Designed miniproteins, single chains, continued (5). Designs and how they scored, part 79

Each design is a single chain, and the fold is of that chain. pLDDT is the mean over its residues in the fold that is shown.

## One batch from the design tools (miniprotein)

Design m18735
Fold by ESMFold2-Fast:
Structure m18735 (fold): chain A 82 residues (1-82)
Amino acid sequence: MEREKAVLKTAGGILIAGARFSLELGDTEGVYNEVLAAIEIARKLEEMGETEFAQRVLEEARRIVEESDLPEEKKRELFEKI
């Protein structure tokens, strides 16, 4: 499990960084896909007991979605998963 946790933590960080980059470019599809993937990784980490790290990923994802130009319906969808 330790190696799996390390891989998921790394992936979560990369996805959040990618989502911020997509946000800077105005790439709404990139923001949606990267945030959704980051949420899924955070939920997996929560199941593995990594609650604090998962919560940080979810908090960053929420901030990115709030700043994005995503349609209202897509923002609501993502917020419900956070």
Scores: mean pLDDT 85

Design m18736
Fold by ESMFold2-Fast:
Order: structure tokens, then sequence, then C-alpha cells
Structure m18736 (fold): chain A 60 residues (1-60)
């Protein structure tokens, strides 16, 4: 949803530049590997996945 996209985008923008770069790379790979569309829904899912991965690695 648009609301989910804005929440995910805001959280990523609140991170350090290094964390944002890592999140962007993870999200991009997730989109390609899962053949998601680069629309609001696909970007929200990829962003959530990236945040989850950063948290699992102790980078959040």
Amino acid sequence: STEEFHKVAAEIRSLSEEQQEKASEIARKYIVENKLEADVEGLAKAGKYALKKLKEEGLL
C-alpha cells in the first residue's frame, strides 16, 4: 500500500548513509530475485525485507 511504502521509505531515510546504501542493495536484489514490479507494492515489500535483514545482522 502507499501508506506502507511511505513508512518503509521514512524508516530507511532515517538510517545512516552506509545503512541506506546496504538497504538499497538488498532491496534491489530482492526485487530481481523475486521478479517483483518496481511499483509501490514491490518497493514496500523489498524495503521491508531489507530492513529485516539489516536488523538480523545487528546493523539496526
Scores: mean pLDDT 80

Design m18737
Fold by ESMFold2-Fast:
Structure m18737 (fold): chain A 87 residues (1-87)
Amino acid sequence: SLAEEAFRRVEELFKYIMHAALENKLPESVINEIIEKGKEVHEAKTPEEALKIAEEAYKKVKPYLSEADQAAAERILKEARELVEKA
């Protein structure tokens, strides 16, 4: 279903956010906040809820990311948003 595909794309976005946070060696306090947001994404009942949590996680990591990592994350975010809007 479109809802299942939207959930999958939001999960992929969140995995990228976590990967980028670890690769850019973000502070442990920020990493711990992202881990907690990851639990909330798994508990989300709708793709819209999951997307909102992933967007909040991205805003927390964005200041620590390279321009290239920001561009990559924002492409995935745009794709996730488009799928959620169609679900």
Scores: mean pLDDT 83

Design m18738
Fold by ESMFold2-Fast:
Structure m18738 (fold): chain A 69 residues (1-69)
Amino acid sequence: PLQTKTVSVHDVTTGEDLTVTVEYNPSSGSDRNALSVLNQPGARVERVDDTTLRVDTPYGPININIVSE
């Protein structure tokens, strides 16, 4: 099943700090890689739209869904 996590991140596009709840698949290697970045306080992200964060990982960029703010 999908899981949720509240993360504190830095939006590189606006320069603002965000606290958002993201939805992820714990069985997905790419989602786990994105969560390893997002679990760092102030992790650098791009808010692509109201429901999407783009996370740059060592294995490539990953889009993660925002479910609440």
Scores: mean pLDDT 82

Design m18739
Fold by ESMFold2-Fast:
Parts: C-alpha cells; structure tokens; sequence
Structure m18739 (fold): chain A 75 residues (1-75)
C-alpha cells in the first residue's frame, strides 16, 4: 500500500541521515515510493539522482529524499 511505502521510505531516510552507508537503500525506497505515484522509470530516475546527490553531499541527498517523500504523499 502507499502508506507502507511511505513508512518504509521515511524509516530508510532517517537511517541514512544517521549513517551515510544507508544512502543506497534509502534512495531505492524513496524511488519505489515515487514510482508508485508516478511511473517506474521516473521512480528509478529519482532513486539514481538521490544516490548521486548523497554521494556528493549527504545533507543535500537527504533533503532531496525528504522533498520527494513529501511530493509523493500529496499525490
């Protein structure tokens, strides 16, 4: 369900905020959430972009993930 995807994405992102090594899993969970409200290809793009941003700047990657979770919740 959408509620389960939202909860999993939020939990994964909170873990990534504490541990940068969790960024790949968090990016995947946010991508899965975004795919459910848009399209699988868009969700994959979102996951790849969050991971790329997080690898360059963890804070920026986390903010991007949070923004996408909020956007998905409003769909």
Amino acid sequence: SLEELLERAREALEEAERDPAAAPEASQKVGELFASVTHPEIGRWAAEEILRLAEEDHERGVRAGRNLIEAAEKE
Scores: mean pLDDT 82

Design m18740
Fold by ESMFold2-Fast:
Structure m18740 (fold): chain A 73 residues (1-73)
Amino acid sequence: MEEARRLLRKAVEYLNQGKFDEAIELARQAAEMAGRPEVGEELVKLFEDAKKGNQEAKTRAEQLLLDMDRELA
């Protein structure tokens, strides 16, 4: 549980640094650990759009990561 939350926070850091591939990998792992693989797939799509310069997708990905972190608290 705490490890999944740690990975989610790290994914937010990488997303903000423009390290999209690293953020995708951490977010997918965290979602699997949390028992929410469907959320992991949604995050992958949002990160791919953010990588293409879609600022709305980046904002939605950050929000989803933060929502998951709160749900796991």
Scores: mean pLDDT 80

Design m18741
Fold by ESMFold2-Fast:
Structure m18741 (fold): chain A 100 residues (1-100)
Amino acid sequence: SEMQEILEEAIEGLEQLIYLVENSDDKEFIALMLERQIKQFQIYAKKAKELGDEETAKLFEEIAAKLQQMLEDLKAGKLSRKELAEKLKELKEKLEERLK
């Protein structure tokens, strides 16, 4: 289904971001990729609404908001790379649960 494809793309995007955070100390590049993922989740939320899946749309909106907070905390020096990776893994698990 189109929603399954969107969920799989969203999961893959977070997996790639987790890998970057765990394997790079380039905080500026991490921030840039985090900004890109925020925009992607906003697009996914809009698509989910257009497909009539309000619950998945709300999940994507929640993830976008949490990613925005993580970006702000990262820029403020309030969030370590390890803490960022752990939080991203929690968001990925929520999406994987929704895919089941």
Scores: mean pLDDT 90

Design m18742
Fold by ESMFold2-Fast:
Structure m18742 (fold): chain A 64 residues (1-64)
Amino acid sequence: MMSVEEVREFARFAAAHLPPGTVVEVRVRAEDAEEAKKAMEEAGFEVTEVRIRGDEAVITAVKR
């Protein structure tokens, strides 16, 4: 699982290097899901799904 800081770094890197329409998934702690979603959205991703399973959250996002 990624920390929120790792999600911010990944999202900035992915926004700079991946083509528009690329689908990405990040796995974070369920408690971090809201912050991680915000980090993805701030980097220019559209968050399409957040799945929470126990202590894990899977965030699916598309590069705009």
Scores: mean pLDDT 85

Design m18743
Fold by ESMFold2-Fast:
Structure m18743 (fold): chain A 68 residues (1-68)
Amino acid sequence: MEQDLEDDILTALALIILGVAKALSTFDPEALRRDIERVREILSKITNPEHRKEVEDALAELEALLAA
């Protein structure tokens, strides 16, 4: 239960960070890059494969946006 709770919290936090970063991407590209790096650190702590995939998919969308 401890790891499940931690994974749920980390996943929610990562998705919130990415959602905010996506919304602000037009105004602050440096903040977007920093938030991507922050979420990559959070992702390394997530052990649930479904949650990990959800965050990885969201990261890929933002990395594509930053690369454009």
Scores: mean pLDDT 76

Design m18744
Fold by ESMFold2-Fast:
Structure m18744 (fold): chain A 97 residues (1-97)
Amino acid sequence: NAMAEREETIRWVATQLRAVGLIVDAEIELAKKEGVSFSEIVERLNSDDEAERQKVIDEILKLISKYKPSKEEQEAIINILTKEHGISPEYVKKLLE
C-alpha cells in the first residue's frame, strides 16, 4: 500500500528533523551555559582533537537527555553524531540511555 509506505517515510523524515532540532537546541543551550558563541561550540565539534569532540558531545547528550527523546529520536541522534563526528555509536548510546 503506497499510502502506508508514504506515512512510514514521513514519520522517518520527521524523526530525523526532530533529532537535528534537539542537537541544535542543545548546542545553543551549551553555548549560553558556557558564555560562548554558538559558532565556538560548532568549531569544538569539528576539532581535530577527538578528546575535545568527545567532551563537547558528552555535554550536548546530557542536555538532550533532559528533553526525554523517544527511542527513534535517540537512534537518529546516535546516527548523526557518530557519522558526522566520528564518535563510537556505543559511547553515544550509553550517554542517551
Scores: mean pLDDT 78

Design m18745
Fold by ESMFold2-Fast:
Structure m18745 (fold): chain A 78 residues (1-78)
Amino acid sequence: MIEELLEELRKAIDALDIERFQKLVEELGKEAGLSPLTIEQFLALVDMAASVARDDPEALRALLRTILENLERLIKEL
């Protein structure tokens, strides 16, 4: 369910588990009925965040939270 996936995504951010975060983004996007292209765009943002903030765990958490907030907004505001 969407709410359970959002909770698990927040846990993945706290753990800095990028692989789990990416898997959960894909699962949430599919459950919410997002297009494959939109899901791919969010996954690309996660890859970029991990690359840019590779040496700064707090910056990485902040970027992942921003990605999650944008994803949650897109799902709930429609």
Scores: mean pLDDT 84

Design m18746
Fold by ESMFold2-Fast:
Structure m18746 (fold): chain A 94 residues (1-94)
Amino acid sequence: SALPSLEQALRTARTFAALLAHAMLEGSLTEEGMEQLREAFVAEMAGLSPAQRRAALDTLEALLAQFLAEHPDVPAELRALARAMLAALREELA
């Protein structure tokens, strides 16, 4: 497949942010489900340049931070799980 453009990388980040937000609102997010989403995001990032991966991660982080700020009723354990996933993605994708 052709290498993803920056636009495609940012679209992927927005899609993952939306999936996470939906799962948190539904109360359906599990640690296993979060790990599966993390692995899927890493797979989508595998063909990208370091700059494109960084832009996608920054976009995902910003969108999740905004969602969590707008939804104070999201349980503390899900907030911690989301932050742990972002930290793991930062380490994995460098």
Scores: mean pLDDT 81

Design m18747
Fold by ESMFold2-Fast:
Order: structure tokens, then sequence, then C-alpha cells
Structure m18747 (fold): chain A 119 residues (1-119)
């Protein structure tokens, strides 16, 4: 399975709000070489932006699936992911559903804990 196919399947799983499929696909994506994982983080950020208003429940499930896989990321990748979440929070500050805002802030706090554990 190619990186492109995995990313397409991830988007379909998000559209269908299939939490189990999201987790399985993310697990495969985080097992890829470091160069591909950085691209995956950027792509995940874009999917959050694209679906945050259209399907907030699916975004919450995506964030929960990412939380379960934080141990697979390097400190640099975790810092990149945190910066992406900060960007989403700042850009959508006025329009975010309270549950989505809470999920983003909760994942950001979990990332901070993981960075501290790995340093």
Amino acid sequence: MTLEELLQRLEEAIKNNDFDAIKEILRELVSLPEEHRRYVIHHITQLIIDYINENPEAVINLLKAIDELLDQFTVEELEMLKASLDYVLKVHEQTLHPDVKAALEELKARIDEKIAEKK
C-alpha cells in the first residue's frame, strides 16, 4: 500500500467517522520512515482544518486516535504536531465547537506530557 493510498483511506475513514479504521490507518502511517511521517503530520493538520466545521465528531475521533499513538512519534514530530494544533486553535478561535476546542487543548496537553517524558 502506497503513502498516497493510506492518506486517501484516512480521509475516507474521517468522512465515515470510522474510529477503528482511523486508528488502524494511523498506526500504519506512523510506522513509515521519518521523512514520510513529517508529511503525514502536515496532511493530518490539513484534514483537521478541512473537517473541523463539516464533521466535528470525526475530528474529535481523529484527535483521540492520535493520542493513542503519541509514543510512536519523536520529540521533533510531537513539537510539529503541537504547533499545528496551536495554529488550528488560533485560526478557528471564534468558530470552534466547544467540544472540538476541548479535544484540541486536551491532545495538546498530552503532547506536552509526552515531550517531557522523552526529554
Scores: mean pLDDT 82

Design m18748
Fold by ESMFold2-Fast:
Structure m18748 (fold): chain A 106 residues (1-106)
Amino acid sequence: GELEEAIKEALKEIDKLKEEIEKAESIEEVKKIFEEYKPKILELFRKVTKLLPDVLKAIAYELRVIGLLFEAELKIEKAKDKEEAIAAVKEALDRIKALLEDIAAE
């Protein structure tokens, strides 16, 4: 249905960002890639939550994603090397994927 297609689209974009972030050669490049894709991931996730019948649950999911993206941004700023910066982005993306899978299971 419409919800399944929205989840699939969001998962595809997350996988694209994971692929791009793996190619980053510096912390600065990780930050640049993340800042470019962050608003697109949030927009796609909002497209998913808009289809949920429970408005309060939809808001709770959106706030969790915003928090995960903010946490990743802070971890990138504190990263000692590109490997830590890449790991921070991947951890946030894996947690967002888990939220999408939870929504799909309902």
Scores: mean pLDDT 87

Design m18749
Fold by ESMFold2-Fast:
Structure m18749 (fold): chain A 91 residues (1-91)
Amino acid sequence: LEEIAEAAREQAERYRAIAEELEARGAPQAAEVFRVLAEALEKIAEIFAEAESLEEAFEKAKPINEEALKRAEELIAAMSEEDREALRALS
């Protein structure tokens, strides 16, 4: 559980760094996608750190993950061509 929590925290930090870079490049919609994912991962990390079992952690994390993915999909669908180009430039 702790190992999963740590991995989630590290991934959240990376997503926040990507969001900051995208915003600096003038891609606020793309940046918001990564901020949403980072916030969800931070909450999931807390859940895994505090949970008594893997089952409990997954049950509590599920709605947070589903909401974050739905929000990310909506943001991606509304994303401008400029924001998509900025995101591709990171690859």
Scores: mean pLDDT 83

Design m18750
Fold by ESMFold2-Fast:
Structure m18750 (fold): chain A 69 residues (1-69)
Amino acid sequence: SREEIERERALLREYMAQGKAPPLSKEVAEVAKEVAAKLREIGDQIDRAIKLAKEKGIPVLEALRKEVK
């Protein structure tokens, strides 16, 4: 929730004010890296579907169903 995000930001600000590294920075970075990898994978699937749609002369949605499953 937004409240949960704000609570986490408040904790991070408190740690920074104490001259300490944020405790969740490593875990957050790891999750962000995984999400970025998945988004690139989805982007590649969409690109292949667009190419297939142009090649076969079919709707993009139909091509996505064939590419993504």
Scores: mean pLDDT 72

Design m18751
Fold by ESMFold2-Fast:
Structure m18751 (fold): chain A 73 residues (1-73)
Amino acid sequence: MEEIEKLLEQIKETAKKNGISLEDAYYLFLKQLEELYGKEEVERLIAQLSPETQRIVRKAKEKYEEDEKKLKE
């Protein structure tokens, strides 16, 4: 849990240094996590984050799922 929050903070710093939006950085991170651990485990990890971080991460996940859904149709 806390280790994941630390990773999200590192992603935030990296996004800031490279001029990437925070939402795009979290979107790419979530895609990698789902590939490694599957959607169920990623949901469990998100639920353990702080409410503020969870809100941003879920917003990025919704965007990813909408894009994937549109790609299939």
Scores: mean pLDDT 70

Design m18752
Fold by ESMFold2-Fast:
Structure m18752 (fold): chain A 84 residues (1-84)
Amino acid sequence: SSMVDAVVTRISLALRNYVDDDGRVNFDKAVPVIRQILRATGQFTDSQIDSIVNDVRTLDTDGDGYVNYNDAMQVIRSRLTQLS
């Protein structure tokens, strides 16, 4: 879907501002950005947004509050494609 591609691109560009030198993003900083962009589309319920956010959170296996940026974007893209 062209709309899924547009949303993924918007999230990707927004989160890039929070990516560290190790290619990681702080989850607490990423969550509000992801929520805001997804809510702004009007295409997703709060429950669906919470599910996507929780899937990204499960990537933090070390509990340090950081997730790999590329892995987070793959999870987001996959979930948005399933919901479209």
Scores: mean pLDDT 85

Design m18753
Fold by ESMFold2-Fast:
Structure m18753 (fold): chain A 95 residues (1-95)
Amino acid sequence: MEKALEAATRASLAIYQGALDAEKNGEKAVEDYRKKAIEAEKQGNFEESLLYRAALHAAEAVIARKKGDEEKAQQYENEAFKLMIELIAYESYKE
């Protein structure tokens, strides 16, 4: 139970930080998070990969909304929340 709460907290903070970084740095934040997600996956760091992918989609949602594409922004936000659920599930079943 504690690990599930920690996973939810980490994912929520990653989503918030991704959105905040995109507001400040625009498309550069999307590029930076994409590189971090790929690197984490390459290193076999599954949890970190999920966190960076959640932050990436949060950043992509901000960029889409700034371009006037609210539907695409909502799709990216939904993908970020799905990754949060995936991380919570993973940590809940991890010994």
Scores: mean pLDDT 85

Design m18754
Fold by ESMFold2-Fast:
Structure m18754 (fold): chain A 74 residues (1-74)
Amino acid sequence: SEERRERFQRALSLAGEAANEAIKATKDIKDPEERDKKIYETVSKVASRLEDPEDAEFAKKLAYFFAKTEYDID
C-alpha cells in the first residue's frame, strides 16, 4: 500500500515540522504552563493541515511529545 506509506511519511514529516515550529515559538516563554499551552496550540494547528483525522492526531501527539522533551529533560 504505497498510499498508506506516503500518508505515514507525510504525517512523520509534518510532526517534525510542527515540533520545530512549537519549540521556536516557545523558546522565549519562561512560564511552564504558558509554554505548554503554546506548544499544544502550535502542534495542533500544524497537524490540522493533514486531511486524514487519524494522521493529524498521530502527528499532533508525536510533535507534542518531541517538543515537550526539549523542556522536560532539563
Scores: mean pLDDT 82

Design m18755
Fold by ESMFold2-Fast:
Structure m18755 (fold): chain A 91 residues (1-91)
Amino acid sequence: MNKEEAIAEVERLYREGKITPEQYEKLLEMIENADKMTVAEAIRYIKDTGLVSPYRPLKAVADFVRFIDQMDAEWKRRQAELERLRKLLEE
């Protein structure tokens, strides 16, 4: 996932009401900081330690987007089941 794709997915989740305004703000901050970390810190870590940084902020955003979509789908499924049970209890 590139930065533009990550922003688009976070904006989609916010438009769909799946994340709070606070979560939306923090995710955008993480995406903005990803470029700064990649350009400055990743080059430095590779050069100074010979290790690939395990920190992948764009992957973390992608994983979070998938998690929220899965949780929303499960929540909607549970709400539909509760409504069906409520209807059965009325008649």
Scores: mean pLDDT 63

Design m18756
Fold by ESMFold2-Fast:
Structure m18756 (fold): chain A 88 residues (1-88)
Amino acid sequence: MARELVEKLKERLFEALTEYFKTEEKLSEKAAEAGARVAAERYGEILLKDLEEGRVRSQEEFNELSVELVKLAREEALKVELEELLEK
């Protein structure tokens, strides 16, 4: 059950970030999906570790995590976008 919830949260984050990078940042679908996937995987790892250790995050810690995940997603998305522009 906990693993299913983590997977659902990963899917929701992936969809939200993919749409954001496509609509707001005007990135390609491939770049948007790549960035969103990296952030979703990282989010899942953190949630599973928190569950294993019995940790409960504060609202401030969740806000900081959100900022870091968006930054991670953007860095990867821009890298993929640049790689696509260099392919002929």
Scores: mean pLDDT 81

Design m18757
Fold by ESMFold2-Fast:
Structure m18757 (fold): chain A 68 residues (1-68)
Amino acid sequence: SGRELYEKYLVPTFGVGGGGQGDAPDLVDLARTDPEGLKERLVKGIPGVVPPLSEEDADAIVDWLLSG
């Protein structure tokens, strides 16, 4: 599920629930503002944070962020 994928890859950097932590951005806000840009970033991967994800996995994460 999108929640499980988020928890696996993104919790250490962005915190539980995607609201951001420290200097990391609020991913829920990013998903609402630019869902396609966030999806593209996840598919490309973020060095030191998340490997390149499939479009299906990126969609699942973005959909979960928008639903919560």
Scores: mean pLDDT 74

Design m18758
Fold by ESMFold2-Fast:
Structure m18758 (fold): chain A 76 residues (1-76)
Amino acid sequence: MERLREAAEAAGREGLRLLAEAERLEAEGTEEARREARRLRLEGEVAAGVAGIAVGVLRMLGEEAPEEALRAIEAA
């Protein structure tokens, strides 16, 4: 179970990082920054989706979900 928990945590951290980066670029207001932000947001949403699948499996097994994974799912 530790590997699944670690995978959920890692995916959650990556998702949060990418989504935060996308939001920062969106705030810069250039066309190029907005285009890059869309790419990063998509990547962050994919990472959050992976975290969500892992969280679902952990919950089915009665295990605690990592906070980073839950935060990434909420942010996506």
Scores: mean pLDDT 84

Design m18759
Fold by ESMFold2-Fast:
Structure m18759 (fold): chain A 95 residues (1-95)
Amino acid sequence: GEVLEKSIELVKRAKKEVERAETIDEVIEIMEKLLEELKRLGAPPRVLSILRLTLDRLREMKREGRPVEEAKRVALAGLEQVERELEREKKKLEE
């Protein structure tokens, strides 16, 4: 219960931080910090895998010189997928 609830709060915080980010480097830093915080909490392995895949894509986009707005969309999509997975796991424990 507490791990999933705290994880959801951290993801919501990261979404707001990504929306305010001005560079792809800032987006990557926000996502890397979230991954380490979720690892410390013991978030589900699938959640950590989604974040790692999103980070790999963001690093690729940085190398390709993609616009920050495109990187933000990718990061927010990854965070939305992570939030849905956490809500699903929480619902299983409540049922």
Scores: mean pLDDT 88

Design m18760
Fold by ESMFold2-Fast:
Structure m18760 (fold): chain A 74 residues (1-74)
Amino acid sequence: SFEEKLREFYKDGLDFIKKNTNLTPEEIEALEKEFDERYQRIVENLKKNKTPEEIEKLLQSLEDARKRFEEARK
């Protein structure tokens, strides 16, 4: 689903930040909470303000971006 693909993209970004920054445990927890809240707001906004066709286009774009990111890591 759209939510699952966005969640995966979001999780990959968070993991990248965690690996490439020297954050304290408190800072990491705060960052995770902020990202989760932003993720929920984005999902709600897209469902409320976007047509199914627009969501499908976004899903395809996210999938393409995810594949590009994965290929770049190989």
Scores: mean pLDDT 73

Design m18761
Fold by ESMFold2-Fast:
Structure m18761 (fold): chain A 69 residues (1-69)
Amino acid sequence: GAAAREAEVERLAEEAERRGAALAVQGKYSDAADVLRETARRIEELGAHELAERLRRSAEQLDVLASQQ
């Protein structure tokens, strides 16, 4: 049901944010961006379009940081 999908979306987003943050702390900005982008694709498939767009925007910011290294 919708509640189960919302719980899965939140879980995926939290996991991606934690993994992305850990990679970013290590200076692995491209890897961090890839994690967020893959999760954005998955949660978009689950109908969470606004959150997916937010994660993609964060990934773009990480791509910029990677280009400045």
Scores: mean pLDDT 87

Design m18762
Fold by ESMFold2-Fast:
Structure m18762 (fold): chain A 96 residues (1-96)
Amino acid sequence: DPEKHEELGKKARELAGKVAQKVYDETGVEVSGFGFDNIESTIYEALVLLGEEGAKKVAEEIQKRTIDLIKKGVDPRTAAIEAANAAHREINDKAA
């Protein structure tokens, strides 16, 4: 359903924005560009496969992992990509 996919895309962008804002609030570091795009894409997949409640939990896990990695000295792009990839694996496992 294309209309539903467009609405889910908008919701994914809003949730990814909240993740990036919380990362900034906790670390002083901005997640942007490719790192942000990976978070958005992973949340979009969670919305499609797990619904809104599942996507909120995925966003929270990406947020926690990204913050933890940045605090350990991992660069923001790598931290965001690694957190998104870990969450994407969990989405696939839950959707199977």
Scores: mean pLDDT 84

Design m18763
Fold by ESMFold2-Fast:
Structure m18763 (fold): chain A 86 residues (1-86)
Amino acid sequence: MKEMEERRRRLEELREELPTIEELVEEIRRLLEENTEENFERAVEVGVVLSGVLAEKDRNKEEVDPEVLEEAIKLLTELDLKLKER
């Protein structure tokens, strides 16, 4: 299960590198602009981290900028739709 350990490490590193919702949203946007399979796979991993951060902020009742939240939900929905097409 080396692949699962490597994925967990990558998700932890992403959370450390991109600690804010705004940074996670921007990274997904950047990755999707080049429309490569590698960038899509990376965008999905960033999307998993973004979903976790959003859930944590909701659980802690922390305020998120409504425009940033709307964009985050929109990007997560787009990633989910693209994943279901594969």
Scores: mean pLDDT 76

Design m18764
Fold by ESMFold2-Fast:
Parts: structure tokens; sequence; C-alpha cells
Structure m18764 (fold): chain A 72 residues (1-72)
């Protein structure tokens, strides 16, 4: 589905941002973490509006994994 394609592209972008955090300053890391959070919240909202429960669960799982990596 079109939504699933967009969510997949968003996951790619978020993974790139997580890699950028490895060499970023503490201030830049905080900004990247905030942006990642906003993007993932937006994806969850879109999946809920679409009634796509499977995509919503995928976004929620990905969000948990990303937030774990950021805090480690």
Amino acid sequence: SELRERVRRLFELVEEMVEEMKTASPREQAILEAVIGILLAGAQFEARLAGDEETLKEVERFTEEVMKKIKE
C-alpha cells in the first residue's frame, strides 16, 4: 500500500538520522532525537487515521527499538 511505502521510506530516514547521532555533538544529538520523535509520532497518527492496525504496530515496534538505541 502507499502508506506502507511511505512508512518504509520514513524508517530509512530515521535510521540515517540515528547513524548521524553517532558523530554529532550533544546539542545536535538532542535535536535529532526530537526530530526522530516527531517523525515517528506522525507516522503513528497517519496509520491510526488510515485504520491500518498492522502498520501502526510496525511503527510502534520500530519506535521502541529506535528509542532504545538512542538511550544506549
Scores: mean pLDDT 86

Design m18765
Fold by ESMFold2-Fast:
Structure m18765 (fold): chain A 63 residues (1-63)
Amino acid sequence: MEEERLRRIAEAEDEITDILLAQGASLEEATRRTEEAREEILRMIEQGVPLEEAIRKALERVR
């Protein structure tokens, strides 16, 4: 797997966690939801969705 792809996903995970914490989620809840979002991003990529679109959709879900 490309290192750039993993880096972009990690950045998205960090942003999702920050958004959830800003919305008042607990650290435990934010971590759990971020893990779920990561799995969703990976599933979308496996289905042929471009990386940046998969990340955008995951971020839209938590905003």
Scores: mean pLDDT 82

Design m18766
Fold by ESMFold2-Fast:
Structure m18766 (fold): chain A 86 residues (1-86)
Amino acid sequence: MEERAEKAYEAAKEMAKELLDGLGQQGSATVKSAKASVEKDGDKAVLTIEAVVEEDGVTYHVKVVLTLEVDEEGRIVIVDEEVEVK
């Protein structure tokens, strides 16, 4: 249903904004870059966040992939989560 997919997509975009704002508030690391993308997948939304952070001269590449659904009550549910740090 298009309405449910759109709601999941909008919620994923809002979550991306909140997560990117949270990265800007980390006290010990310098965030060099951060980006978020949201894609619709049927009735689901896939949120990908990629960040490059530097701490004590070491650069880390962080990637988070979240799959979100909207339940019968209109609540956003994370049904899959994958985190990679290099």
Scores: mean pLDDT 74

Design m18767
Fold by ESMFold2-Fast:
Structure m18767 (fold): chain A 73 residues (1-73)
Amino acid sequence: SADAELQAATAELRALAAAFWASLGNRTVLTPEEQRALAARALARIDALIARATSPRVKAQLRALAAAIEEAV
């Protein structure tokens, strides 16, 4: 189902964000360069998730998320 695909995609993106924050040690604020690095990793993961997704709705939501990340950086 689209909801299951979206939940799986969201879990992968949450895990990626958690791993990125863990790599920063004790820091709680990202520099602009680190924000761009996290955005680049997220965009690469979203591209892979779009390729795996079967639901057109999920693909559209992932593309919208990618566009929002690109606009924010």
Scores: mean pLDDT 85

Design m18768
Fold by ESMFold2-Fast:
Structure m18768 (fold): chain A 68 residues (1-68)
Amino acid sequence: MIEEKKKELLETADRAVAAAEDPEMQRRIVSLAVGSILLAIGYELDGDKEAAIKALEEGIREIEELAA
């Protein structure tokens, strides 16, 4: 479900931001999360549910990699 993936992305971003002490890193994490959500919304408006889910999954992956 797309809503659940959006929630997962936001929770992942919140954890990553909390773990990052550097304000610039926190900003980068927030920017990735916002970008992924906007891409997913764009795909949803086009009726492409698979692309929307993949955009959210990719965002989660990128945030996790950045936080590692």
Scores: mean pLDDT 84

Design m18769
Fold by ESMFold2-Fast:
Structure m18769 (fold): chain A 71 residues (1-71)
Amino acid sequence: ELAREAGRAEGEARGLLRAGLTNGTPRSVVEEEAERGAERAARTPLSEEEARRILEEAEARIAEIRELLAR
């Protein structure tokens, strides 16, 4: 389920950024956004190539956000 994995990674990136901005409930926010991302991707008709691309981009974004939040 590559599309779902890509969506989860995208959601995780959004959740991390949101958690850093809200200074609130960190883990549940990241988990909820990851789950929503996975669900959205599962409903989207994506090719394996497109899903791989999205996953790579999301992983890079997660790394960027983590670095930003490491202040």
Scores: mean pLDDT 70

